# Designed miniproteins, single chains, continued (3), part 90

Each design is a single chain, and the fold is of that chain. pLDDT is the mean over its residues in the fold that is shown.

## One batch from the design tools (miniprotein)

Design m11127
Fold by ESMFold2-Fast:
Structure m11127 (fold): chain A 79 residues (1-79)
Amino acid sequence: SRETAQKLIDALKKEVPGVKSIETHEVGELIRVLATFETEENAKKAEKLLKELKEELGIEEIGLRKEGDDYVVSAVVPS
């Protein structure tokens, strides 16, 4: 739900340092949350937090990738 996506965003902002940006995209019945980090260390902290919240928030997919000089952590939740 949008409420679930917002809880995920709030947790990332509160608990993970170095969040450069957060974007959300609605894709059909799913919401993709993309958090961008300057360092791999902070991106891995975000990935760990998302894995800890996976069952509580119904997270379907979690990803971490390098994008240019930045790192992007992704989560997918039901809309």
Scores: mean pLDDT 85

Design m11128
Fold by ESMFold2-Fast:
Structure m11128 (fold): chain A 59 residues (1-59)
Amino acid sequence: MEDVAALDADAADRIGVALANGDRALAKRLSEQAGVADPEAVAALSPEEAGRASRIAGA
């Protein structure tokens, strides 16, 4: 999740949690629902990358 500025903090957090749990399909679906330009790229992030992006977006 390189551009978390395109997401609400809540949406970014949910995507980050899904990636941290290894649920790539859920992360991709949540990204699509949030209107992310490249949901497949978001789903390909490592759990560590997703966690950092979620922290930056939310807190």
Scores: mean pLDDT 63

Design m11129
Fold by ESMFold2-Fast:
Formats: sequence, structure tokens, C-alpha cells
Structure m11129 (fold): chain A 92 residues (1-92)
Amino acid sequence: SMAERRRREEERRKALERGVEEGEELIKNGELSDSQIEQVELLREMLERIRRGEPLEEAEREMLLRLLEIREKRFGKPEYRPEALKRIEEYV
């Protein structure tokens, strides 16, 4: 139903916001590699696009594809992955 879809979209948005907040805290504490910092910045960019009124599904798809391309092609897979980033990756 539309109500169920709206609830799921709101939960995904809240999860994204929490993940970005946790990621930014880890950046402040110096716990992330350069590639992990780039990932957090991309997710923050996605969140800002959603806040500007872009459809959640479309913004998620576009930014996820961009994130995966940067990770695999430019940075590889980091050994340490903060729990916040792992939770966001589970959107796939």
C-alpha cells in the first residue's frame, strides 16, 4: 500500500541520516581512511539531494552506483568498514 511504502521510505531516510551522522562523527575522530571519508561525503550528497525533493529511490540508485564505481575502480575495498557504512550498504 502507499502507506506501507511511505513508512519504508521514511525508515530508509532515517537510516541514511543516522549513517551519515555516525560517519561524520568517525571522520571527526580520525577513524576513517580517505576512501571511507569519500564514501561518507557521497552519502551526505545523496541525503541532501533527497532533502531537495528528489525521489528517494532515484537518488539512492544513482548515488549507490556512483559509490560502487568509485570504491571498486579507484579505492578498492577498505579492510575496516565502520558499522554506519555497512548499514547503508545494506540498502542493496
Scores: mean pLDDT 67

Design m11130
Fold by ESMFold2-Fast:
Structure m11130 (fold): chain A 118 residues (1-118)
Amino acid sequence: MTPEELARRVAEAVRDMTPQEAALIASGFALRAGRNAGVSEETLKLMEEARKYAEQGDLEKAVQLMKKASEIARKEGKDLAARAFDYAAQSVEAALNGDKEKMAEYTAEAVRIALEAE
């Protein structure tokens, strides 16, 4: 399955998901992108903490940690990982605003980036 094909299927599935479920999918793929890009252990820890808060339903805290991880990844020169973290954060923000279409679109972009390194 191509990254684009999987991203499209994820977008279709995510529209029917809760904000918490979408956040876990988006952050999971963003974390994979970070690991594949070789971001620092500190940056990976921030994304793991973001996923823990998402699992607990604290989506606002999850967004804050995802944005911080993205900022650090950019400073490390890991632009694709930073973009994946930004899309994960934007997906969760869209979910918090009730925008299921944007939630699905941003989740799909995080998935696509995570799989580009095939």
Scores: mean pLDDT 83

Design m11131
Fold by ESMFold2-Fast:
Structure m11131 (fold): chain A 79 residues (1-79)
Amino acid sequence: SREEELQARVQKELEALKPLAETRKEIRDIIEQGKKEGKTVEGLEKALDIARENGMDPSYIAVLEEELQKAKEEEKKKG
């Protein structure tokens, strides 16, 4: 059972490595789409949720949180 759990965990980790590159692409696409639609804050919030769900590094999540904060401040300046 321990070997089966280890193999399942390794397989899950290998499958997670592929989604990390795809997650980065999705995050970029969501941010770009939000910017085009004037919904930069909503796009960044969705990107942050996806990053958290896919277990991205806390440092990467922190960068997205900083970008979200900047986008919120920019929206305040436009209003």
Scores: mean pLDDT 73

Design m11132
Fold by ESMFold2-Fast:
Structure m11132 (fold): chain A 81 residues (1-81)
Amino acid sequence: KIAEEVAKKLEELAEQARAGLPTDEVAQRVNDLLKEAEKKGAPKEIIRVLKQAALGVRRPGTTPERAAEILRSAAEEVKKI
């Protein structure tokens, strides 16, 4: 359940990133999702994926398309947990 909820939110955020949401705001929303997941007792593997996604999105030069790609990849990885 937690993995499915997190993956869905990451997919939604990927579409928002592609639609022009600033990468810093995208990274902040991933961090907010991370805090919610931690509060709900998500596995360490999910927390690690979210941390990596936030860092990737925040990296200098990250385009909206690359941010969306990072988030979709994170959603796929979370679904396997």
Scores: mean pLDDT 83

Design m11133
Fold by ESMFold2-Fast:
Structure m11133 (fold): chain A 95 residues (1-95)
Amino acid sequence: SLQEQIEELEKKLEEALRNKDGEKVLEYLKKLVELTEDAPAGARELIANIEKLKSGEIKLSDLSDVERLLAVELGLVKEEEALKYAGPLAKEHLK
């Protein structure tokens, strides 16, 4: 069912985030957005913000802790640069 697919993708997304697998994080976020209008809170915004970071429209300091972690895992920014703007969540994850 659609609901089972959403729940499975949410679990995979959380696992990918914990494992620092930015490629899979982006893959599962895109699939969630495609499958449901009830995408995880901020999923569309997260994808848009990563795209804006890639284009230079926004700075690393403008991102949330989760978005900064994703940018590091996707190779868009060095870990040392992310640590300068890291909140508690990002500091724990990047250690």
Scores: mean pLDDT 68

Design m11134
Fold by ESMFold2-Fast:
Structure m11134 (fold): chain A 68 residues (1-68)
Amino acid sequence: SREEREKILEEVFEEKAKDLSPEDKAAARRWLRQYASRPEMESLSPEEFRENVEKLLDTVVASLKAQR
């Protein structure tokens, strides 16, 4: 459900993005929500969705930390 996916997004974001600056947190959250809204994400199970969100956020956080 949408509520279940929203909960997963917030839980994973709190876990993995807590150490980011406020600007980077906002950027990461916007990017993550954009990706999560893609049609292919709607067909995933909650477990598959969580795994995808975790991997994507790890990549986004690493990218943000590497940028000037």
Scores: mean pLDDT 76

Design m11135
Fold by ESMFold2-Fast:
Structure m11135 (fold): chain A 102 residues (1-102)
Amino acid sequence: LSPEEREELAERVREIALETTKRLQELRDNKASKEEVMKVAEETLRRLEELARRYPEDKRLQRMTREFRRVVEYAKSLSTQQAILMIESALGMMLIDIEVEK
């Protein structure tokens, strides 16, 4: 990928992570159900998987998508508040990973 394409991918991942974080905070404030939290997490995973399919050569994106999938699966076994915290932590780590390589 060109430097410009890598920057565009980083920006898209950043957008997904920030949008999801905001939605999770709204769900926490509204005392939403576990089902609603998992729906948001699964929608975010689908967005990452779609992006990963478009750029199969980007190993970092493939790794981040796999790691997020594991977090989403683990979150299914947690309480609603623990699931939100775990998913938020994963999104934060994705943002750090993007910044470190820029």
Scores: mean pLDDT 84

Design m11136
Fold by ESMFold2-Fast:
Structure m11136 (fold): chain A 80 residues (1-80)
Amino acid sequence: SIEELAKEYIERLKEVIKNKDEEEIIKEFIKITEEMIEKNIPLDVISEVFSEVLELIDDEELRQKIIEAINEVIAEKFPR
């Protein structure tokens, strides 16, 4: 189900945040964002996943960089 898949991505992103350097964290967020879009996961579910994991990031600059990277991916896949 989409709900179970979302929880898997949340767990995967939590592991990445704990174990990887800043550049690797950003890269994995980009990769996972692309994967979720390619799998046709609804944008509201994608938003829920990111809301939960971004609150675990204590570095404000890193959080901002991740948000910008996610928005760039979404802009590329859903051009205005």
Scores: mean pLDDT 82

Design m11137
Fold by ESMFold2-Fast:
Structure m11137 (fold): chain A 87 residues (1-87)
Amino acid sequence: SMAARKARLRALVDAAYDLGLLTPEQRDAIMKLIDEGKLDEAEALLRDILLTDRGFTPQQVADFLNAETVSDVVGVVLRWIGDQLDA
């Protein structure tokens, strides 16, 4: 449902913000799109920030967006941190 998709995207955005992946301004911009029902635009903006600003791989972004638990989100972020340290 749209309500479930909104709740899921809000949870992912909050997790990204809490993990230091989003600025307050980026979080607010994505949340505004979610509130307006522009869920595809919200997801695209989150994807672009993770790919372009944070250097996530396409697979890491897919894993992050498809995460079902907080543990899944943390696992993707730890993998990304490891890749950044090996760079």
Scores: mean pLDDT 85

Design m11138
Fold by ESMFold2-Fast:
Structure m11138 (fold): chain A 73 residues (1-73)
Amino acid sequence: GLEDLKAFLEKFKGKEIAPEVLASLTPEQAEMAKRLSEALKAGNYDEAARLFQELARRDPVAAVKVMKSLLDA
C-alpha cells in the first residue's frame, strides 16, 4: 500500500533522478518526477509516494525509468 511505498522511498533520501531520465520523459512526466525528487530531498515521503503512484498509474514505463534512476543513484 501507500505506507509500504513510503517506507521503500525513504531509502532514496537525498537521491536525485538523473537529468538524462528527465529528458526522456514528456514535459508533464518530467514535472512530476522533479516534484518527486524535491519531496525526497525534503523528507516528504507521503508526497513522494503519492507522486510516484500517480506517475505509475499514468505511465508505468515512465515510473520504471524514474525508479531505476533512483536505484542507480
Scores: mean pLDDT 81

Design m11139
Fold by ESMFold2-Fast:
Structure m11139 (fold): chain A 85 residues (1-85)
Amino acid sequence: MEKDMEKVKKTVLTILNYKVNKELDKNVKELVVIEGLDYSGIKALNEESKELAKKYNLKLVKISSLTEEQVRKAIDEAVEEFAKE
């Protein structure tokens, strides 16, 4: 998997785990915001990443290299992985 796609996947997993458990994953050091794409899922992801990074003083990494298809795939893989736990 592309390194940037893996960062998106980790960010989605972190947000999903936080929503359920109300605690940050102990190994998370950075979250991602995605630039250049404008669909509702990305807007929601970006806002949640910014809020969580601000709350826990995490590094916020901007990614502009991914296509919408790549981002959707990373999100889908993260959601599937979260569901399997």
Scores: mean pLDDT 78

Design m11140
Fold by ESMFold2-Fast:
Structure m11140 (fold): chain A 85 residues (1-85)
Amino acid sequence: NQDLILELLDQIEKSTDTGEMLRLLDQLSDLIFQSLHGTPEEQEIMELISKVKEILEKYGRENAQKGREEALPYLEKIRELVLQL
């Protein structure tokens, strides 16, 4: 399931629409729960996903690009953690 998680991260990073990014983050959360449930990595990744959602919601659809740019470091941290699984 690592490949599917990485593919979802790629889609989120390439998106410029807040609604699409939030939908993809929900799919990512579901996949993390299914793949890593009960692990410390699940908790850390879920906290990072929550931070990304907070940033995207703060900037909203009108500022989707700015929200994406501010969220990128957290998305990169999720990718780094997933690659070490």
Scores: mean pLDDT 85

Design m11141
Fold by ESMFold2-Fast:
Structure m11141 (fold): chain A 69 residues (1-69)
Amino acid sequence: MRIGIALALRQLAEASPNPEVAEAVKEIADLVRKGYIPSDEEIQAIVDAVNAGDAETVREIVERLRKKA
């Protein structure tokens, strides 16, 4: 469900040691809360980028999701 995904993304952001990654993930969580439903592939890409500490990739995902939302 969208609320569960948004909560999971918020928790992932709070666990991130990188503030740029945390900020970008919070933006994705806000898009999900507003009604966007990411695919399993998009969720996996977000998790992989966050675990890698790749803020640039997370920001690119945010911009891509904004265009779809």
Scores: mean pLDDT 74

Design m11142
Fold by ESMFold2-Fast:
Structure m11142 (fold): chain A 87 residues (1-87)
Amino acid sequence: MAEAEALLARALAHVDGLAEKIRELIEQGKLEEAEELLRRGRETLAEERALLPDIEDPALRAVAAAALDHAERQLDELEEELRKAKE
């Protein structure tokens, strides 16, 4: 339980760092590299989402799911930004 929460927090922090780097790459016109990092961020979130069934407390599982949904929305915003930058 507490270990699963720590893993989720670490993964979300990693995704946040990726989001910052993706924005920098878009700003630099390195759109392919930005796309690769975005894909990697989504893979990390998918791996963490797979850990949700291991959280025994339904309330804690719901909180973790909400945190992952928030991180996914952040990546969705970056994907839209990247799409607009390509046009």
Scores: mean pLDDT 77

Design m11143
Fold by ESMFold2-Fast:
Structure m11143 (fold): chain A 73 residues (1-73)
Amino acid sequence: ASKEEAEKLLKEAIEKFKEDKGAVQALKKALENIDKMSEEGLESAIKGAKAGLETGNSVAAASGAQEALKLGE
């Protein structure tokens, strides 16, 4: 997974879901830690953000970001 792709998708999800404070917090935290993410973490962040953006579901985007943070470096 690409850090550039993850960064772009996380930023797009933050803008789309800006009214959902919980989702925005999780997405921003993932974006801040992107350089420390494992390959699995990056894939989780990308997958969640894509699902959220495609379905309009902030929970899907936030869940992907939270999983990415749990997987760590």
Scores: mean pLDDT 82

Design m11144
Fold by ESMFold2-Fast:
Structure m11144 (fold): chain A 95 residues (1-95)
Amino acid sequence: ESELSLEELAERLKEGLTMMAIDELLKKGMKKEELRELYEKSKSPEEFREKILELAKEEGLEEIIELWEKIERLREEDLEEVREKLRAYDLELQK
C-alpha cells in the first residue's frame, strides 16, 4: 500500500541485506564482541554498513555482494529480485 521511491526501497533493502550479512558472518565464527567493536567505532549507520560489507567480501559471502551490487544499480527489476531473496531468507529464519 505504501508507494516507495526506488531510493527509499533501496535503503530498506540495504538495511535488510546488512542484517543478513551480520547473521552469515556470525555463522562463519565472527564473535558478537567484534560486531560491537565495529558498531562503536563507526561514526554513522552508513559507515557501519560499509564495514559489514567489507567483512562479507573477505569471508567470501558472494551472494550478499551480488545482491548489494544490484541495490546500487537502482533498477526496479534488480530491487525486486533483492526483495524476493530477503523475503525467502526471512521465511527460513522463522523455521
Scores: mean pLDDT 78

Design m11145
Fold by ESMFold2-Fast:
Structure m11145 (fold): chain A 67 residues (1-67)
Amino acid sequence: SQRVVHMKTVPIDAKTEEEAQELGKKKSEELASELQKQNPGGTVLSSHSDPDFEKGTVTVVTTVEIP
């Protein structure tokens, strides 16, 4: 099996750091779902988000294991 790491930085519109964290979680869940759909025989091992409130961005990192 192979492990593939996907990293994406996307803009978010958040008024607080707490809202940025919530939006980051949403983006990590969306990427995990998309990657699972693209790799139906694979397993999403992890998905996490690192929001940057000052820049209005979130970086999402998702690891998928492909058979």
Scores: mean pLDDT 83

Design m11146
Fold by ESMFold2-Fast:
Structure m11146 (fold): chain A 66 residues (1-66)
Amino acid sequence: MRVPTVEEIAAILVEETGLSRATALAIAKDILEQGLTTEEEIVELLVKAGVPEEKARRIARRILSL
């Protein structure tokens, strides 16, 4: 399975949360560097970064669909 790019993940984060591109790129890099592959793992990281749980679940599903 092709690994999504940092830029693809960051674009989803910007679209869903309105975070700056720089912040979104940092979070996207953390997701890829930690090898997060499940919805629950991605949601937990996003919630710790300040994203509301409902948005984090939507973002995680979008990332996993890439």
Scores: mean pLDDT 79

Design m11147
Fold by ESMFold2-Fast:
Structure m11147 (fold): chain A 70 residues (1-70)
Amino acid sequence: MEFKPNVSVSARDMVGELADTLPPEEILKLLSSFKGRSVLAGDDVLYQPHPDEDMEEVKERLRKLIEEAL
């Protein structure tokens, strides 16, 4: 499936300052375990959620994974 940036959310928009605690490549690896699609975008990561995903659950899961990686 082709990635669609216009319907994606940045990691910084999902988890705020926590997105700056890990390299974007590591955040990309964490998001690769999610149902949606992710791409590296400079110093940020863009995530396109799967239609069956709830964005609040995606944000909470990413936040916990980043905190556990610290």
Scores: mean pLDDT 78

Design m11148
Fold by ESMFold2-Fast:
Structure m11148 (fold): chain A 71 residues (1-71)
Amino acid sequence: MTEELREYKRKKLNELTPLLEKLKEILPSEEVLKIVDEIIQAFVEAKTKEEIDEIYEKFKKKLEELIKEKE
């Protein structure tokens, strides 16, 4: 893995952190941990910036929808 790709993954994971913190307030810890595991696994398996962007957008949308429905 290139250093650029590794840094890009870290940046995108960090951008999801505020949404995950909000979910910790509204969902049980077990559900949040399951979602975090799914996100980490997907990013670990990603090999290109395009795959990282697709994973980021997919999970960002999923997390935003969960927050909106539970507010």
Scores: mean pLDDT 81

Design m11149
Fold by ESMFold2-Fast:
Structure m11149 (fold): chain A 94 residues (1-94)
Amino acid sequence: SMFKELVKRLLEKIAAGKALEALEEYLAFHLAVHPREPSAEELEAARAMLPEVAEEMEALIKEKGVDTYLEEIDNADDSEFAAIEAHIEAARAR
């Protein structure tokens, strides 16, 4: 699953203290696969939230350890990512 690989890489970046960078990469991915182009206002609002989300994600990974989250992603059923993977394929066909 391309989405599983992306999420695992982002979790490892967060564990390395690059949470803001990882979330910006996730936002870029979300924009690329989203069926509707977000407005400038929606994009600005999303970016404004990234620092707070980065702090929360770093705190969670420090508490539980990154390996715990990586195992949860590896053990997740591929069907849980099927909708996102369908959007990725549709975006790549554009």
Scores: mean pLDDT 77

Design m11150
Fold by ESMFold2-Fast:
Formats: sequence, structure tokens, C-alpha cells
Structure m11150 (fold): chain A 120 residues (1-120)
Amino acid sequence: MEELKRELVERARVTADGVRQLGNIAADEAKKAGKPEAAEKIRQLMDQAVDTLRRAAEEIEKADSVEEAVKAFTRGLRQAADLLDEAAEIMKEAGLDHIADTFRASARQLRRLAEEAEKL
């Protein structure tokens, strides 16, 4: 139990750091493209995604069972993935299709990680 909880907490926190880095890159590119409103929306969505993953890490640490830990982890990943899909639409509307594709790929990766964790 404790080893699994530590692994899921670490994965959630590493994922949060990755989301923050992607958000910073996307916001900078939107600003350089003359889309400061899109940059601000991306920062807000990525802050929400990071907070979601960090709260998931806290819930995993408080879990009394493997089932509770996995549910907290997978819920956090899926919520973050939904926010990444929203970020992709904002980037697409801003004409930054390559960044939109990166956000969609990241959302798919988070959902795959959730599916893999549900097999535990």
C-alpha cells in the first residue's frame, strides 16, 4: 500500500510539473503571436490542472485503500486531461495548431495513465 501510494503521489506531482512547463511554453508562444488573451486563459487553465493534480496527490496520501488511492489518482488525471483539451481549443482558435496538437497528445497520455492505473 505505502509503496503504491508513494509511486502514485510522485507520478501526480511529476505530471503537474510537466503540465506547468507545457502551459508556460504555450502562454509564451501565444503572447509572441500577439494573442495575450489566449496566453492568460492558458495560464489559468494550467494553474487549474496543476492544482487538480496536486490535490489528487494529497488525496492519494490520505487514502486508506488501494482502491481509494487509484480513484483519487485517475480522477485527478482525467480532470487535468479535460483542462488540457480546453487549452487545445484555445490554442487552435488562436491559430497555434502545433501547440493545440501537443495539448491533445498530453490529454490522451493522461487518460492512458489513468486506464493503466485502474488495472492495479
Scores: mean pLDDT 89

Design m11151
Fold by ESMFold2-Fast:
Structure m11151 (fold): chain A 74 residues (1-74)
Amino acid sequence: SAAEAAALIARAEALIAELEARLPDLSPQEQKHARAFIAKVRETIARLQAERTPEAALLLAVAVHEGERFLASI
């Protein structure tokens, strides 16, 4: 649904903001990983907004889950 897509995008944007906030305090290797997650999540948000398909939503959900697991590890 549109409401579920909006909630997922909001969750993804919150993840990006938190990763960006932590960037200055991360090691160079962790910064590279954080930037990769930020780029992937931004790409999948844009795809979901353009396509509005269940496949695009699943890809974003996976990217958010992986990014949130990374965030919890640092």
Scores: mean pLDDT 89

Design m11152
Fold by ESMFold2-Fast:
Structure m11152 (fold): chain A 101 residues (1-101)
Amino acid sequence: MLNVNVSPGTEKILSSLLSALLKNTSDNAIVDFVKASPKSQLVSLKALITFAENILGYKLSKDEVEALVKLLLEQAEKNGVDPATLSSAVNKFKSILEKLY
């Protein structure tokens, strides 16, 4: 399971940022991202990290990126992604985070 090891204030900021991003994307975009190959997920995650860092004005820690990914997976679950696909995505993102940090 991915951890949220950030302050409640940081989690709220990350949640607001993700919500703002998702308002400008199709409902299928988050589902497609979760189902994507690890290589495609790495590219998309790097883009999301860069977007977040540009808005916040600082480099995200591994814990903050893990929290952001967890919030994204919670939105995918709300959009009807099945538990097996979510479990697979958690394992893929853990591998990606270990390569990035």
Scores: mean pLDDT 77

Design m11153
Fold by ESMFold2-Fast:
Structure m11153 (fold): chain A 80 residues (1-80)
Amino acid sequence: DLSEAQKQARRMILSLKEHDPESYEIFLEILKETLKKLGRPEPKSDEEAIEAVEELIENDPEVAREMMGRFWKKIEELES
């Protein structure tokens, strides 16, 4: 079983893809930038993106928090 934080991240990513594809693309861009800085491979699918986020939550929680903060800040700017 996934931890609650990982389940929440998965749910969020899938919800963004379904209901807000523009925000989903912004999330993927931030995720790819984060992974590149860590020397990790770029995700090629939604499942790989979810797995990458789950790994960040487990192994680099501060990086995961910073990434999510950056994402929500960009969404806030788009709502303006």
Scores: mean pLDDT 81

Design m11154
Fold by ESMFold2-Fast:
Structure m11154 (fold): chain A 74 residues (1-74)
Amino acid sequence: SMEEVKEIVESIKEGVKELEKMVEKGDPNARKYIERAIEVLEHHLKHEKELPEEVVEAAKEAIKKLKELLKKLP
């Protein structure tokens, strides 16, 4: 349903925002959580043809942002 798709997309975006805040706060676990989030999102994208386009786009954008965050970590 459209509501379920919207909730999934919002959940992905919120997860990225939380990880961004962890990086800004200097959380020592930020790298581990970001790497895990990328792995989970990439795993879901292995079946991207079975996912709504909005979810695929949100996941790909999230992976890009999370990889950029990893470059900012010490």
Scores: mean pLDDT 84

Design m11155
Fold by ESMFold2-Fast:
Structure m11155 (fold): chain A 95 residues (1-95)
Amino acid sequence: SALREQAAALLAEAKRLIREAGELSGRTRHADSAIAGLDEAFADANGVAAAGTIRMIMRGLREMMEAEGASEETLRLVEEAERKGDEAARALEAA
């Protein structure tokens, strides 16, 4: 599916941003956990369920980084990753 390929590309971008945010903040374990969760969600054949899980993971990561007082640069990376994740979720819902 072209939409599923689009979602995969968007999630790859989101994962890169999450890794960068984790490295910048010293929160690599949280970044790795979020990335693993995104990979697991994407493996779900139900695109609507996958989309919901992706959005939940991305929101949870952002809220955690905010609560822990992450830098403005770290939050900007996480917010961009959340936008890419939402675009991927929309593509999966449409697939």
Scores: mean pLDDT 88

Design m11156
Fold by ESMFold2-Fast:
Structure m11156 (fold): chain A 85 residues (1-85)
Amino acid sequence: MGAEAGERGARSETAEEAIRGGEQALLSGVRSKDPEQQLRDGQAALDAGLNAVRLSETPEEVARGTGVALGGIGEVFDALLRLGK
């Protein structure tokens, strides 16, 4: 579910939709017990956050989109470390 929301955000045409999708992907990844699900959620959040920054028209949208993208990177990194064990 989180990855699907993030993927929708990555394909959105508005910064608000991209941020919302990415935030849902981040929450799913943080709560996940499955590192493969966390990897999918983190990647989707990163893609959505980058799309949000690209679509941003206000400094607040840029800050939120950047936060989502950085969170996605962190989740991907953590998931890869868990999968390597």
Scores: mean pLDDT 83

Design m11157
Fold by ESMFold2-Fast:
Structure m11157 (fold): chain A 83 residues (1-83)
Amino acid sequence: ARTDRILEDIRKGLESGLKEAKNEQDKLIFLEIALGIAEIVRAVTLIAARNHPELDPAEVQRTLARLDEFIAEIEKEIEKLKK
């Protein structure tokens, strides 16, 4: 799906940022940027689902579940760095 490609692009961008991170502050910044992008993608996906009832509800639910899992993973990593 198109959103699967966007999610993979976000993941790759985050991985590249984490590789080049000089310290924990850089990692935190990169994680917070990735979180913001993922939250925007989630919000846009919900709007698209409301405006386009022709979209497969099962595919929309799978996309939202993957986004929610990714967001939760990033939030856990941010919490670990802030502790």
Scores: mean pLDDT 82

Design m11158
Fold by ESMFold2-Fast:
Structure m11158 (fold): chain A 99 residues (1-99)
Amino acid sequence: IEKIIEGSIKGLEGLLKKFEEENADPEVLEKLRKLIEEMKNEKDPAKQFEILGEAIRLINKALGERSPTLSNQEEYDKIIEEIVNAVKKIAEKIREEKK
């Protein structure tokens, strides 16, 4: 679980940097930074999942609002799939540990 959460945090930090380079909305950048910080400080995996879900929703909204081109849509779908797969792996491990 720790390794997957670390990977998710690094992925979110990479997306934050990409959004900064592309001059994304400062409000979106601020919210994403706060979610990353909350996830780093949270010790409960279930709550880390909730924070990750919130970050996914924020990213999805931000990318949709930018009216992406076809090229941007492919990049967007890949990013969302990677985040969703990370969430699924964490969910599987939490279910496994609770058995």
Scores: mean pLDDT 65

Design m11159
Fold by ESMFold2-Fast:
Formats: structure tokens, sequence, C-alpha cells
Structure m11159 (fold): chain A 83 residues (1-83)
């Protein structure tokens, strides 16, 4: 359907944008960040704003992969609740 194609397009764009913004991070962090960017885009945030937010969140926790993952997962839940 057209809706499924649009969701697939947004997901692809989110994954590409996040991979460019998060080079050198673990696959687990990159996957969580891509999912957050996708959910934020679905909630109506511009993709560049979503990526900038994710970059800021990663930078805030820096080298603590566990805290980064916790923050990304919390962000995904918030975005799904239309935050």
Amino acid sequence: SLEQKKEEEIRKKAREAVRKATPGLSDEVQDAAAELAYEMAKAGFPLDEAVAFIESLIEHYKDDDEKVLEALKKGIEAAREQL
C-alpha cells in the first residue's frame, strides 16, 4: 500500500541519516538511534531535527554506551507516545 511505501521510505532515510551522524558507534546504538529517528519522523519531527537531537543525546552521555542505549530507548517510547 501507499502507506507501507511511505513508512519504508521514512525508515530508509532515518537509517541513512543516523549512520552518517553516528560513525564508529556500536551497531546496537546505531540501530536504536535509527529507530528513534524513524519514530520521531513518524511523530512529525523533521528528520534533520531528529538526527540533531539524537546527536546531542549521544554527546551528552559520551563514552557510556549503556546510558546512551537507555536514553535512546526512552526516547523511542516517548516518540511513540507522540512526543
Scores: mean pLDDT 79

Design m11160
Fold by ESMFold2-Fast:
Parts: C-alpha cells; structure tokens; sequence
Structure m11160 (fold): chain A 65 residues (1-65)
C-alpha cells in the first residue's frame, strides 16, 4: 500500500543524506592529514558507508516483512 511505499522512500532518502554527510566529514578530515593516513581514513569511510547501507536495507526489509 502507499504507506509502505512512502516509508521505504523516506528510509532511502534519509540513508542517502546520512551517507553524503559521512562522506563530506571524512573528505574534509582527509584534506588535513598525510597521504598514508588519508588512505586508512578512506578505508574506515568505506566501512561506515557499508554499515549505513546495511542499516537502511534492514529498515526496508522490516517494513516489507
């Protein structure tokens, strides 16, 4: 029904906003550190983004169950 579709769309939008905010924060930090540290920070950023995607997917699955 329309209610489930609206909730799924909202979770997707909030998940995308969260990922964008995390990327910006990490990119700003990486500009202040050396290249080796920046590569390590980039790996942490990738892990955090993957976790946020998993949280979003879990929320969608719960709505559709």
Amino acid sequence: AAEKEARVAKIKALTEQWIEAVRKSFEDYMKTVDEKTAKEVERVMETQIANIKDIGNAGIAAILA
Scores: mean pLDDT 85

